# Ledger of designs, part 97: designed miniproteins, single chains, continued (4)

Each design is a single chain, and the fold is of that chain. pLDDT is the mean over its residues in the fold that is shown.

## One batch from the design tools (miniprotein)

Design m15596
Fold by ESMFold2-Fast:
Structure m15596 (fold): chain A 69 residues (1-69)
Amino acid sequence: MLELPEEVIRRLEELSKKYLETGDPAPLLEGLLLLARAAGVSEALLEELRAAPEDREVWERAAADARAA
């Protein structure tokens, strides 16, 4: 099982709380990128996800990168 560092879990809790308080979807994207980084996705792919979060192909490539890590 993928075990997340405590700092990553704490940051995800902060981002989730911000989303619940504000309704702003930007914290959700930050949380997903934080999880992707923890799963071993490369910084180049994380930048592509940030630029085009709606692009399914970039997410599929990121998932493959995470599985290879």
Scores: mean pLDDT 73

Design m15597
Fold by ESMFold2-Fast:
Structure m15597 (fold): chain A 75 residues (1-75)
Amino acid sequence: SSEEVMKQALAEAQERVKKYIEENPDASEIELGEFAIKVLEEVVEKLKESDPEVAAKFQELLDEAKKVLEEMKKK
């Protein structure tokens, strides 16, 4: 089901971010945000053909994450 696909994609995305933090303990908030955006972009790309409903929900998260990162970059 689309719900199962979403849960799996979310879990995989969370594990990727966790691994990035473990491998890059000195990463800035901006660098963490940029990595999270990259992960979300890859999830959308992977799912857009097979699970467009799930891809659309991750696209919403991606759009919000990009907006937050833009605000964080303002000094």
Scores: mean pLDDT 84

Design m15598
Fold by ESMFold2-Fast:
Structure m15598 (fold): chain A 68 residues (1-68)
Amino acid sequence: SLEDQVVALLHQLSALTERASPELGQAVVDAITQFGQDAEDQKLSEDQFLQRMTQFLQQQIAQLQQAI
């Protein structure tokens, strides 16, 4: 399910954040917070939210891997 994909990606992102600097960790938290605000503003359905969250988390993981 999309929910299972989001959970798996969050675990992967968390593991990468543990290896990152505090500054990079904070940047990830800020990005997630901004994503949440944007999703609320756009009035996304649950399925649309999960789909976009999956794509967002994949992008964050890729960017963090390049920064570490």
Scores: mean pLDDT 83

Design m15599
Fold by ESMFold2-Fast:
Structure m15599 (fold): chain A 60 residues (1-60)
Amino acid sequence: SMQPLMPPLSPAARAALGEVAPDVSPAALARTVREMAESGRELSPAEVRALARRADAEER
């Protein structure tokens, strides 16, 4: 990665985002991606799913 402070999304994290994408708003997805980037670490699939569902609840 060209940006060592912001590691790229792992395949597992991308899969988790795809899993929840149909069930959450576009705003919640954008917020989830932003929070993942801001974490500065690789998130587990469970953490990604939890973030997306929390963001969706906060946007409603």
Scores: mean pLDDT 71

Design m15600
Fold by ESMFold2-Fast:
Structure m15600 (fold): chain A 86 residues (1-86)
Amino acid sequence: MKVIVIGKNLSTGMKMAMLAMGVHVELQGGKVETKVEGDTLTITISNVNDAQKQEVVQMGEELGKLGAEVKIKVEGDTTIIEITGP
């Protein structure tokens, strides 16, 4: 399956957490593409299993506890996680 994480207006710590999760999933065999456009960080992860998807969702939920707004949308085989900084 595919997971897209979109981070907007994030703190440096939140951006580092997203980048670290991308590296973690890539080391586990996922295909990771990172794009930075202004204040928006987009990480597209392909070839992920259910456990890897749950780890990415959990990271998003933890950032929500730190004050970010988190929205999760499922479109077929693609999970989209939108994270907006406080």
Scores: mean pLDDT 83

Design m15601
Fold by ESMFold2-Fast:
Structure m15601 (fold): chain A 74 residues (1-74)
Amino acid sequence: SVDERLKRLIEEAEKLGLDTIVELLRQASTLPDEVREKVIELVEKAIEAYRKGDLEKASEYFSEAVRLLNEADA
């Protein structure tokens, strides 16, 4: 479920020390389902890139997730 994916991502981001991403994911929980799913997808891709050492790609995905969240004004 989306809620289980969100919970796992929050735990993963906390373990990685990504406090800004933890806050982003908590804010995403208040968004409409379509926007929330897209934010979750982008953060999953960002964390995968981060684990692979591709910090440039990770930053791009995180930035896109932040923009999407800000545009939602939920």
Scores: mean pLDDT 81

Design m15602
Fold by ESMFold2-Fast:
Structure m15602 (fold): chain A 107 residues (1-107)
Amino acid sequence: MLSEDQLNAFVQRVAAVAGAELAAGKSLDEILAAVEAVAEEFAATLSPEDAEALRHLLRQALEHVRKAAEEGKSKREAVLAGLRALSMGLHLYHETGELVEIPYKEV
């Protein structure tokens, strides 16, 4: 079972890795690959059920990134959209045990 501290540490690590890759001028695909690697390392420390929930929420967050990029948003804005969806989905899963769909909203 995910503790709040483990969840917060994971989200902070993802944000730090994505931020470092953005600062290094990496492509969106390279940033997403780095984030997926961090997520798989974290998933390996979880129960099979929580690992599958994490992978589901990561796939949802990646769809938010792709939608933002398709709308012509900057690389940073697309990454932030994904981070928001991932963070919200993980917190809702921790609180409810449910995989809640996070709606994508145009700003």
Scores: mean pLDDT 82

Design m15603
Fold by ESMFold2-Fast:
Structure m15603 (fold): chain A 96 residues (1-96)
Amino acid sequence: MTEEELLERIREGVRALGAVLGVELSEEAVEVLAELLARRLAEEGDVTPAQLAEAFREAARRLRERGGPEADVESLLRMADALLAQDAAARERLAA
């Protein structure tokens, strides 16, 4: 798989995840998030829910710094919070 093919697949995955969560992200938000996720996957080969949530928060931070749409920033932060809540619930179940 080429780097560009990987980025395209990640962009599609991000859009699909947004649709499942009832969130519509701008192309700018999708691109920033896809770049961060592609880098992490290339470096680590795997991404935990906590690392995925961190990538969403980092994407929100970068969009805010660039003067991007505040609705996208809020959506990315909500998605990060949802991922962290799911990770916490999964850990609680394994600890019981």
Scores: mean pLDDT 74

Design m15604
Fold by ESMFold2-Fast:
Structure m15604 (fold): chain A 115 residues (1-115)
Amino acid sequence: MTAADRAAYAAAEAAARAALPDARGRGRAERDGGVAEVVLDFDVAAGELLMGGASVGADDALVAEALAEALANFWASLSDAERAAILANSSPLLRRLLEAGVARDAEAVLALFRE
C-alpha cells in the first residue's frame, strides 16, 4: 500500500463515517497489506440495510470479513424489540446476510454476494 493509497483510504473512511454518523455496526479487517472497513445502520421503515465502507488493497474475501464483523457488532447493539422489527422488515436475502454475519461466517457472507 502506497502513501497515496493510505491517504485515499483515510478520506474514503472519513466520508463513509460522515454518511452514517450514527452507525451501530462497524467492522474492520486487515490482511496482506490490504484493509477494509464497513459501517452499517438499518432503516426500519424502508426495510433497508444502510452501508458505507472503504477499502484499499482488499479482495472480496477481506471485505466479506469486515462486513461479517460489522453485521455481528450491529446485531449485538440491538434491543430485542429492534431485532424483532428488523427481522419483520427484512427481505429473505437480508435475513440470510444477518445470520451469516452474526455467526461471523465471512465465507457465507461472500457466497451471498455471488448469488
Scores: mean pLDDT 75

Design m15605
Fold by ESMFold2-Fast:
Parts: sequence; C-alpha cells; structure tokens
Structure m15605 (fold): chain A 68 residues (1-68)
Amino acid sequence: MMEEVKAVAFAVGTAILMIGMELDGASAEELRKVLEEAKKKLEEYPKEIAEEAKEFLEKTLKKILEKL
C-alpha cells in the first residue's frame, strides 16, 4: 500500500506539473525531459506499480502534445 500510494501521488503530481508547464508555454522537449526524469524516479518502486505509473504519464504527455 505505501509504495503504491507514493507512486500514484508522484505520478499525479508529475502530470499536474506537465500540464502547468504546457499552459506556461513549455516546449515538447522540456515536457519530455520531465517525463524521462519521472520514469527514472519510478524505477525505485515495484515493477508493476512503476509500469502503471509510467504508462499513465506517457499517455498524459501524448495527449498534451496532440491536443494543444
């Protein structure tokens, strides 16, 4: 439970950060850097939770980049 809660909280916080950065005019490259740093941080968590969180963040970034 604790590791799952931490991973979910981190992923949600990162998604909000990426959305905020996009609204402030961040480039696709800057958003991708945030995603890659977040994915590295998520490797500290159990694989199943990490993969779900990574997929969520990748999906979020893809939607941001596609639907300006």
Scores: mean pLDDT 81

Design m15606
Fold by ESMFold2-Fast:
Structure m15606 (fold): chain A 71 residues (1-71)
Amino acid sequence: LEELEKRPLSDEVLEELARLALEAVREGRYDEAQRLLDLMRERFGDHPLLFPAEVDVGVEQLVAAVDRVFA
């Protein structure tokens, strides 16, 4: 995370942050996933890849939340 925060703004950094956020949700690390989403919004607010990435992470969070309620 800290290493990615030091890198210049690029599509590669956004894609890597999105991948890490999805992985964090799948592993139950919701605090880390939320931090990654906040970082993506702060750095890439107008980027065309941001909205699809946020949707993917949001869907994964919703699935995890449903599984926890109905487990």
Scores: mean pLDDT 66

Design m15607
Fold by ESMFold2-Fast:
Structure m15607 (fold): chain A 85 residues (1-85)
Amino acid sequence: MTLAEQIVEEVLKRLPELSEDERLNAFESVARVIVHEVREGKLTVEEAKALIQRLLDALKPYLTPEQYARFQEIADRALAEIEAL
């Protein structure tokens, strides 16, 4: 299991306990780790996209539509960076 996969599993377990700011910071941190591991060849582009989408889907029930849009923007930036690699 990669570092990104381990962090995603840990964040998913703790989602109910996290504040909005902690969820946002966790999502940004995970996105950065995912991008880094794609650059290192530790994750495929498809695996990275799946991890980002899985975390975003898990966050959706905890977020307002406006908050979800902010998380979607972070996801879109990470995906664009991965696709540019």
Scores: mean pLDDT 83

Design m15608
Fold by ESMFold2-Fast:
Structure m15608 (fold): chain A 71 residues (1-71)
Amino acid sequence: GPEIERLRAEAERLLEEARELIEKGDLSKAQELIDRAQQLAVRLVLLGDVATAEALGRRMQELMKELEEKK
């Protein structure tokens, strides 16, 4: 439904912005955006879109690994 599509689009945007922030070395702001995307993924699970939440979770794990490597 429209709620799921909106949450998915926002989470995707946040993760793309987080990737750019990691590349620029703004690790603190990147972490904040990843945390926000995680909250949206939890909401997607509660709304029944587990597959999208799992895909977002995999992207978040990749970004968190890159962030950890730059600490």
Scores: mean pLDDT 86

Design m15609
Fold by ESMFold2-Fast:
Structure m15609 (fold): chain A 76 residues (1-76)
Amino acid sequence: MEEIEELLKNLEDEENRKKLADLYYELGEKYYKEGKLEEALEYYEKALELDPKHKKALEAEIEVSVEILKEAVEKV
C-alpha cells in the first residue's frame, strides 16, 4: 500500500499512472479470487480510470459485472 501512496503523489508522470493501474488490476484479481466481486470491480474501475487502455482490467471488469448481475437476478 505504501508503494501505491508514493505513485499517487506523482500522477502527472504517465509511467507512474500505468504502474498504479497495474497494481489496482492486481488488487482486483486478488479480490476476485476471494469471491469479493464488488471489491474486485471497484479496483478494476480504478485501474481503468488511470489507464483506459488497460485491456486486462477492461475484460475483467466486464466479466465481474456480468457475474454480479447474475447473482442479483438469482436473488429475485
Scores: mean pLDDT 76

Design m15610
Fold by ESMFold2-Fast:
Formats: sequence, C-alpha cells, structure tokens
Structure m15610 (fold): chain A 73 residues (1-73)
Amino acid sequence: GKMAARKKLLALIGEILRIIGDILDLERELAELLKQDLSDPSIQARIAALQAEIEALEAKKKELMKQMKELDV
C-alpha cells in the first residue's frame, strides 16, 4: 500500500543521505592527499584506493535512487 511505500521511501532517502555524507568525507581526504608529494608511490596508491571507494559508493547511491524511482510514491 501507499503507506508501506512511503516508509520504504524514507528508509531509502536516509541511506542515500548517509552515502552522500561518506562520499563528501572521502572527497575531503582525497583533496588533502592531492596536496602531498604526488611522486610518492604510497600517496598514489592511497589516491587510487580513495577514488575506487568513492566510485563504489556513487554506484550504490545510483542503485538506491533507482529503487526509489520504482516506488509508487
């Protein structure tokens, strides 16, 4: 029913907002690493790892947004 769909929508919105917060925190960490010595292989590895984690969270956010659009709300 519409009430069950609204409850699911609120849960999805809450999860999406949490993921957005996590992405912003990782983007802040990435910005700080980009100020370091970019010739250092350990810095390059951490940058690559953060970019991969951000990409994974963006993909998860996209999937949750798709689920939200599939709700009749």
Scores: mean pLDDT 83

Design m15611
Fold by ESMFold2-Fast:
Structure m15611 (fold): chain A 55 residues (1-55)
Amino acid sequence: MSAFDQLVALLQEAARQGLSTAEVLARLRELAKTMDAAGQALADAAIAWLEREAA
């Protein structure tokens, strides 16, 4: 499964469960630890975007 597919699956599951932005950020950070450098960069970009939208 690609890093993008993993991120999409996480976001869809978070939406289904009604997770808060803080919970989504925590899950993204944990997922990033299991990814390669490219996957970590994608996760970091998603985290930065969510932090800006949540402010």
Scores: mean pLDDT 77

Design m15612
Fold by ESMFold2-Fast:
Structure m15612 (fold): chain A 52 residues (1-52)
Amino acid sequence: LSERESRVLLLVTHGKSQREIARELGIGVGTVRRHVRRILRALGLTSTAQLG
């Protein structure tokens, strides 16, 4: 995972919404969704529910 993907993963595991993550990182919600998809693919997962 890239540094940004690792930060997105950390925030997701802490229960942050995609909107809150977007605000905290200064990026768009669509960009957050793309990072989440990349993270799930890298970990061999299909859903963010598997991260909590």
Scores: mean pLDDT 79

Design m15613
Fold by ESMFold2-Fast:
Formats: structure tokens, C-alpha cells, sequence
Structure m15613 (fold): chain A 67 residues (1-67)
């Protein structure tokens, strides 16, 4: 349902914030971003554009935290 998708979007944002507060290695952050981009592509193929956007944004935020 649309409500279920909105809840998943909220959780993606919250989990991204939590991950950014962890002292993770650059390698771990890059692998996480790659996984998120893969999920974003699948979401887009399924017509879940808002979820795909949130996942891509999460990946960008993880990569931006490098160095």
C-alpha cells in the first residue's frame, strides 16, 4: 500500500542518519552505497519512484561522508 511505502521511506531516512553516525570504514560505506544503488534500480523498475529516489539519496549521503 501507499502508506506502507511511506513508512519504508521514513525508515530509509532514519537508518541513513544512524549509519552516518557510526565510525565505519570507507570500504564499508562504499559497499553500503553500492547495495543501496542496486536496490534503487530495482525499486525504479517496479515503479516505486519515491522509494528509488530515497535509496539513491541515501547512497549519495554515504558517499559524501567519505574522507
Amino acid sequence: SKEEVEERLRKVREDTEAVLRLPLSDETLRRAAELLRGLAKKAKEAGLDELAEALEEAAERLLASLE
Scores: mean pLDDT 79

Design m15614
Fold by ESMFold2-Fast:
Structure m15614 (fold): chain A 79 residues (1-79)
Amino acid sequence: VEAALDELEARYPELAELAELLRETARAARESVEEALKLAERTDRLLQERAPSMSPEAQQALNRAAALVGEEIARALAA
């Protein structure tokens, strides 16, 4: 997950803030589900604000990274 987020940030610098939030969310999911959910909410708000200005390639890369983080959260909630 973190490697995928590093690649996202390197290829799409405009997504650096969102990539950082996704990284923090994935980390928090392993330590605290509550913290992960708070970070996911913040990420969703920023995504809504920035989606209209993203290229199709950036949007696809971000959606892929977000899906990986969502899997981490889902596993934490299921445990």
Scores: mean pLDDT 72

Design m15615
Fold by ESMFold2-Fast:
Structure m15615 (fold): chain A 58 residues (1-58)
Amino acid sequence: MERDTASAFDVGRVLIDELLAGSTDPALRAQLEAVLASPDLSEEQKAELRARLAAGLA
C-alpha cells in the first residue's frame, strides 16, 4: 500500500485495543509509537489515539 492514511490509523486503533485488553507485549507498544510518529496521520488522528490510550490506562 502506497499512502493509505486510513491504514496507519486503523493499525494504531487495533494496537491500542490490544494494549487496553491487557497485552504486555513490548512489540505492540513499539509499533504504536511508530504509528504515532507517522507523518501519514493528522494531528487530530494522533490526538485521538493518544487520548484513547491515556483514557484506557487511567
Scores: mean pLDDT 73

Design m15616
Fold by ESMFold2-Fast:
Structure m15616 (fold): chain A 82 residues (1-82)
Amino acid sequence: MSRKEILEEAIKGLRELLKNPDKEKAIEFLEKLRKKAEESGDEELATELDLAIDALKVTSEEGLASALQQIVDALEEKLKEL
């Protein structure tokens, strides 16, 4: 799977999660994508996804939508750099 494909899947999935934010589902989704990045040899993307997962783990329920939006924005910037 290419970096572009993983980023596009991440952005799409996180935008769906923004409609009904769920921390556990967001973490599970990002962990699945991190594993795909690791399996493709993209250590940089895997590290970025791991940092996003760690940020979500310490985010309050009130901050969840904002945190998800910040992750989407960061991934969209990465996609533009390709």
Scores: mean pLDDT 84

Design m15617
Fold by ESMFold2-Fast:
Structure m15617 (fold): chain A 82 residues (1-82)
Amino acid sequence: GALESEASSIADSVLELVKKGDVDGAKAVLKNGVISLAKKYGIEGAKSAAETVLKTLSKKGVSTDTINALSDAAIEALTEVK
C-alpha cells in the first residue's frame, strides 16, 4: 500500500546515504520520513514502517552500530509527533 511504498522509498534513500558514509544525513532522512508518515498514517503506522525500514537495512548489510543510531533517530522522531 501507500505506507509500504513510502517506507521502501525511505529505506532506499537511507541506504544510499549510509553507503556514502553520511550517517548524519541518513538519520535526518529517516527522522523526517518517520515524522511525515506519522502525520499521514498515525504514530502506530509510522512505528511499523520504521521497524520495517530498519529490518530491511539490516538485511542489506548495514552495521549494528548504524542500525542502533538510526533506531534512536526514529524513536526521537516519534516522540516529537504528539
Scores: mean pLDDT 85

Design m15618
Fold by ESMFold2-Fast:
Structure m15618 (fold): chain A 89 residues (1-89)
Amino acid sequence: SKLEEAQKLLEEGRFEEAIKLLKEIIEEEPDSEEAKLAQIILAELYKEKGDYEEAIKLYKELLEKLKEDDPYREIVKAKLEKIEEEKKE
């Protein structure tokens, strides 16, 4: 799958190529489970680069797209809380 290809690129340190592929996944089927995972991976990449503002923005955008009863809301909320805690350090 494209998500597996993106993960392989990340393992190889090919971050720009992985980012492009993750964005393609999100654009092709934005409501898919694969796109939700791609959005989380993309946000975590920005966090690892120290770009907390972009990571927070991406997670907030994902929360707005998720339905109220979507189980991914709890995952994204937990990720946001951790980033905001790390930013305070």
Scores: mean pLDDT 81

Design m15619
Fold by ESMFold2-Fast:
Structure m15619 (fold): chain A 85 residues (1-85)
Amino acid sequence: SKEAEELVEKGEKYLLEGNYEKAAKYYEKALELDPKNWRAWALLGEAYFKLGNYEKAAEYYRKALELDPSNVAAQAALKRVEELL
């Protein structure tokens, strides 16, 4: 939805600014509106990776890959975070 996309854009702004906690909150709100948005799941994984929460990062990258299994960037991100577990 348009509302979900606007929340993802706000999350991306906070991610770029290094505010990973706020980025995660906006991505979580976007996913409440559109749980099939694989990109929002991947970005939520990235936010938790930046926060050092590798368990949650891996969980959310796996969610992204359930929706888009061919996403090479999410596959590479999951592999990297699993090597840290």
Scores: mean pLDDT 89

Design m15620
Fold by ESMFold2-Fast:
Structure m15620 (fold): chain A 112 residues (1-112)
Amino acid sequence: MLEELEELAKQLSAEANSMLSAAAVAHHLGLDQATIDDLIESAREVAPDQEVFEKALELMRKLIEEGRSLEAAAILTKVAKEKLPESPLSGEGGVTIAVALGDKETLEALKK
């Protein structure tokens, strides 16, 4: 599952991966559904391939349902950083939400 998400994320843009990572972090931190949906919609708009995006989103949602949202966010952030310099937002989405909310455990999970 994580390996499949990594393979799909490599086919997405750094911006799409950063926004999907932010959505997974937002879900973990219990942010409202509207915020999560806005992040997912933004990621979809910047994704180069809609079929790859929908598959990545499905795997991310399954990981969230299994309580593995931070693991999904971490892999998406890792792949986004590996695609630098495509976007200044590369790998920043999930980290930005964690920093804004001061959640140390989420920050430490995203660094690894």
Scores: mean pLDDT 72

Design m15621
Fold by ESMFold2-Fast:
Structure m15621 (fold): chain A 56 residues (1-56)
Amino acid sequence: SDTIRLVAYHEGRRAALAAGLSEEEAERLGKEIADLAQKGNFKEARELMERALSLR
């Protein structure tokens, strides 16, 4: 699942940066999304990403 983890991390990080989060927060969120995706918890991973994409 290296590919799934890598893709999830990069997409999560991008979403966080687009939402205006700092580099450190974006890295943390990306890692959380990647960890959830690696565990097969795609529902929670998607929810986190949707929150980041719901820009204010």
Scores: mean pLDDT 77

Design m15622
Fold by ESMFold2-Fast:
Structure m15622 (fold): chain A 80 residues (1-80)
Amino acid sequence: TEEEKERILAFLDEQIEALKKMAEEYKDTHPEVAKVYEDAINKLKEIKERLERGELSVDEAVAEITKLMKEYYKKLLEAV
């Protein structure tokens, strides 16, 4: 539904904002960790754009977000 789409878009905006703060926080102390957050931000922005354009359904967006979160969790563990 349109309401579900709006909720996912709001969630993506909140996640992007949170990751931007994390990237800035780690930039000087752990630049490799900051880079992982920056890469995640770029991919979340891509998912947001595709969802806004109707190129992704809500279910497809949720699946891509889930896959991305799992991938970046693994990358963060490797970077630390």
Scores: mean pLDDT 83

Design m15623
Fold by ESMFold2-Fast:
Structure m15623 (fold): chain A 63 residues (1-63)
Amino acid sequence: MEMLKKAEEEVKENPDSAEAWTRLGAAYLAAGRPAEAAEYFEKALALKPDFEPARRGLAGARA
């Protein structure tokens, strides 16, 4: 999936960006892989604990 590869590239370019990890999590969630998505949202929250998009994504992945 093109979206997933793009998100992986953004994380490689910006490994300390909560936004990049959140986009990667969202891409995995869209691909039907919630376990991996949750892991990436957790990485985003480790970088920025109050980042709302990552919190929402993690809640969705854990449902």
Scores: mean pLDDT 80

Design m15624
Fold by ESMFold2-Fast:
Structure m15624 (fold): chain A 89 residues (1-89)
Amino acid sequence: SREEVLEAINRLLALAGASRDPAAQQVVSEAAVRMMELLVAGAPLEEIKEVLEEAIERLRELAAAETDPAHRAELEAIARALREILEEL
C-alpha cells in the first residue's frame, strides 16, 4: 500500500541519517528519493521493490570492497535492514 511504501521511505531516510559511511548514505538516500518519485508517479509496486533490490546490491558491492571488518559489518547491517524492509512490502 501507499502507507507501507511511505513507512519504507521513512526507514531508509533514518538509516541514511544514522550511517557514518558517505557512500552508504548516498546509496540509501538516492533509493529513498527514487521510491518517492515512483510512488508519486503511481508506478507499480514491483518497480519500487526493484529500487530496494538495486540499493541492496550496491551496499553488498561496497561491503565486498571494504577491508575494515567493522566498516564491512556496518554496510552488511544496512543491506540486511533494506532486505527486511523489502520483505515487508
Scores: mean pLDDT 88

Design m15625
Fold by ESMFold2-Fast:
Structure m15625 (fold): chain A 74 residues (1-74)
Amino acid sequence: PELSPEVLELLRRAEEAFKAGDLEKAEELAREALRLDPENPGALYGLAVIYKLQGRDAEAEELHARALALLERA
């Protein structure tokens, strides 16, 4: 399994936005990465962390569970 360059670039930008405290931009970029690769563990986990910090606990829990399941199968 290989990550597409587009997905990697979106995740890199999402991490930069997250570190800058721009949770809205980080969410947009992580969501776009998931649109291109719906089973990307990094995008799922990253978006789960962002949702948790935004108080979206149910959405965060679902994404986190999906990310863990994919990592265990790799």
Scores: mean pLDDT 80

Design m15626
Fold by ESMFold2-Fast:
Order: sequence, then structure tokens, then C-alpha cells
Structure m15626 (fold): chain A 85 residues (1-85)
Amino acid sequence: SKLDELFEEMERLLKVAEKHLDPETVAAIRRAFDVVRELAEKDPEKALHLAEQFAENVRDLARRYGHPEVVREAERLIEKIKEIK
């Protein structure tokens, strides 16, 4: 399903974040994505909007602190969300 593709891309971003970002930031991303997964069961459209906002925040943070691999995966998630919408 389209939601399965969203969750797969979220997992890819989280895996790359775990390699490059500090544990506190990774934990915050994980919590944010858990909220998206829970919301997707009730309101898929709001879940997609929230996922896009979180992905943009992760991209901007990674760009600020010089983590190009995390920026790339965040941009892939944003692109996937736009394809699903």
C-alpha cells in the first residue's frame, strides 16, 4: 500500500540518522515517526502532512550540522510523500 511505502522510507531515514546524528536527536525522530504511524490508522491525509513537516525539520537540522547523507534520505522521504499525495 502507499502507507507501506511511506513507512519503509521513514525507516530508511531513521537508519541513516542512527549512523550520523546524536542519540537524543535520533530518539526524537523515532518518537515523531511513531506519532505518524499511529495517526495514519485514523487520518492518513493528516499523517502524510505531519510526516512531511517532520522530514523537512530533519532535512533542515541535518543541513545545518553538515550531514549530507541524512539530508539526502530526508529529501527522498519528502519526494515519496508528494508522490503519495
Scores: mean pLDDT 87

Design m15627
Fold by ESMFold2-Fast:
Structure m15627 (fold): chain A 80 residues (1-80)
Amino acid sequence: MEIEKLEKEIKEAEAKGDKKALAEAYKKLGEVYKKLGDYEKAIEYYNKAIALYEELGDYMSAAEIAVKVLEIAVERAFPK
């Protein structure tokens, strides 16, 4: 249900050209895939959100998501 809801939000944001809504939807989709353990998809969607936030000049939001990508990479390289 959450993934289907976010995919709908992505389509609506793309149709409207709303880059901010699109970035938020990609960020949330990355969080959902991270919770599911699908780190490849989580990183993919986080990177899409980073690119959109950078286009919007929102470098703080882009940096916050980049930290999330780094956390996934570190966890996979150095699991407890």
Scores: mean pLDDT 82

Design m15628
Fold by ESMFold2-Fast:
Structure m15628 (fold): chain A 85 residues (1-85)
Amino acid sequence: MLEEILKEQEEKESEFLKELESDRDKSLRRLAALRLRKELFDEQLQDVDNKVPAEVIRERNQQLLENREERFQELYEEVKKEVEK
């Protein structure tokens, strides 16, 4: 009985840790995506407020989208460092 309780406890704890690790990674990716989205959104809002010509706004948005994957990776690493204890 004691061995069964310990084994069940270990299995539950292992499952919980795997779930936490999965949720942690999802949270890190979500935070990185939110930061990237905020950068894009702040850029767009600033352009509108400063009356930047539509052509310039389109070119800048295109550059941000082109560099999105690289920037996302940077933000993901930054968020990962912040959350890593």
Scores: mean pLDDT 70

Design m15629
Fold by ESMFold2-Fast:
Structure m15629 (fold): chain A 59 residues (1-59)
Amino acid sequence: SPREEALERARQDLAEFDKLIEEAVKRGKLTPEEAERLRQRYLDYLSQKYGLTREEILA
């Protein structure tokens, strides 16, 4: 379904983002707290982009 496709894409986008953020933390470019704030903002972005709740993406 279009909703299942949107969920798959949102989760792939989040996984890619998480890898970039983890690398930035390892390189000392971001604190863990800054990384978590960016992740929450990105989840909001994905929610709006794909028409999903944050809870659906994280389930």
Scores: mean pLDDT 88

Design m15630
Fold by ESMFold2-Fast:
Structure m15630 (fold): chain A 54 residues (1-54)
Amino acid sequence: MASERTKEDENEAAYLQIAVLKALGINEIADSLKKGEDPTPEQIEEARKLIKSL
């Protein structure tokens, strides 16, 4: 089914977030976001730690 789009910038932000997570080696979170699933709080915390390490 077609999903309602809010704006193109929001979609780009989501795509960049997925790309960053993949670059950091967090494929599980990146795959969940790609499917439109929300990551778990544990996965979000791990991602934040890795992003801040950059």
Scores: mean pLDDT 62

Design m15631
Fold by ESMFold2-Fast:
Structure m15631 (fold): chain A 86 residues (1-86)
Amino acid sequence: KLDELAAEVRKLAEQSIGKPLDEVIEEVRKLAEKYGAKLTLHRIETEDKIEVVATLTTADGTVSLRFIADKKTKKVIEASVTVNAA
């Protein structure tokens, strides 16, 4: 159910600020498994930041999460969610 997945993903994104990036990514993996969604992760590291884009694909559409974490602390500083219904 895309709407239920999107709601849990938005809640996860809101609660991710200040959490370790690796823990947040594990929470995303658990949501993907719970909803039977295909998870694709794209990671880019810069001088000061780590960016991760997590895309969850279902039959009903796609939910994309973008996390930015501080490279020194590894904690999430920004999170955004995009939902595209099929």
Scores: mean pLDDT 85

Design m15632
Fold by ESMFold2-Fast:
Structure m15632 (fold): chain A 72 residues (1-72)
Amino acid sequence: DVEKKAEIALEAAKKGIELAKKEGKIEEFLKKLEEELKKAEKYLREEGLSEEEIELYVKAIKEAVEYAKKQL
């Protein structure tokens, strides 16, 4: 279930963002998330995910990026 996997990935990312903020490393973590977002569509398509599945994953990464930006 790609939807559930995307949800789990977002939850993990949010936890990572909270830890990064506590350690004063939120900017570095945000940079990593933005790099992953830039590569995500290509990698997911190469893995044979459908466009709908790719959209769910990309949406989760974008939500994580926006969450991290709010923590700056």
Scores: mean pLDDT 79

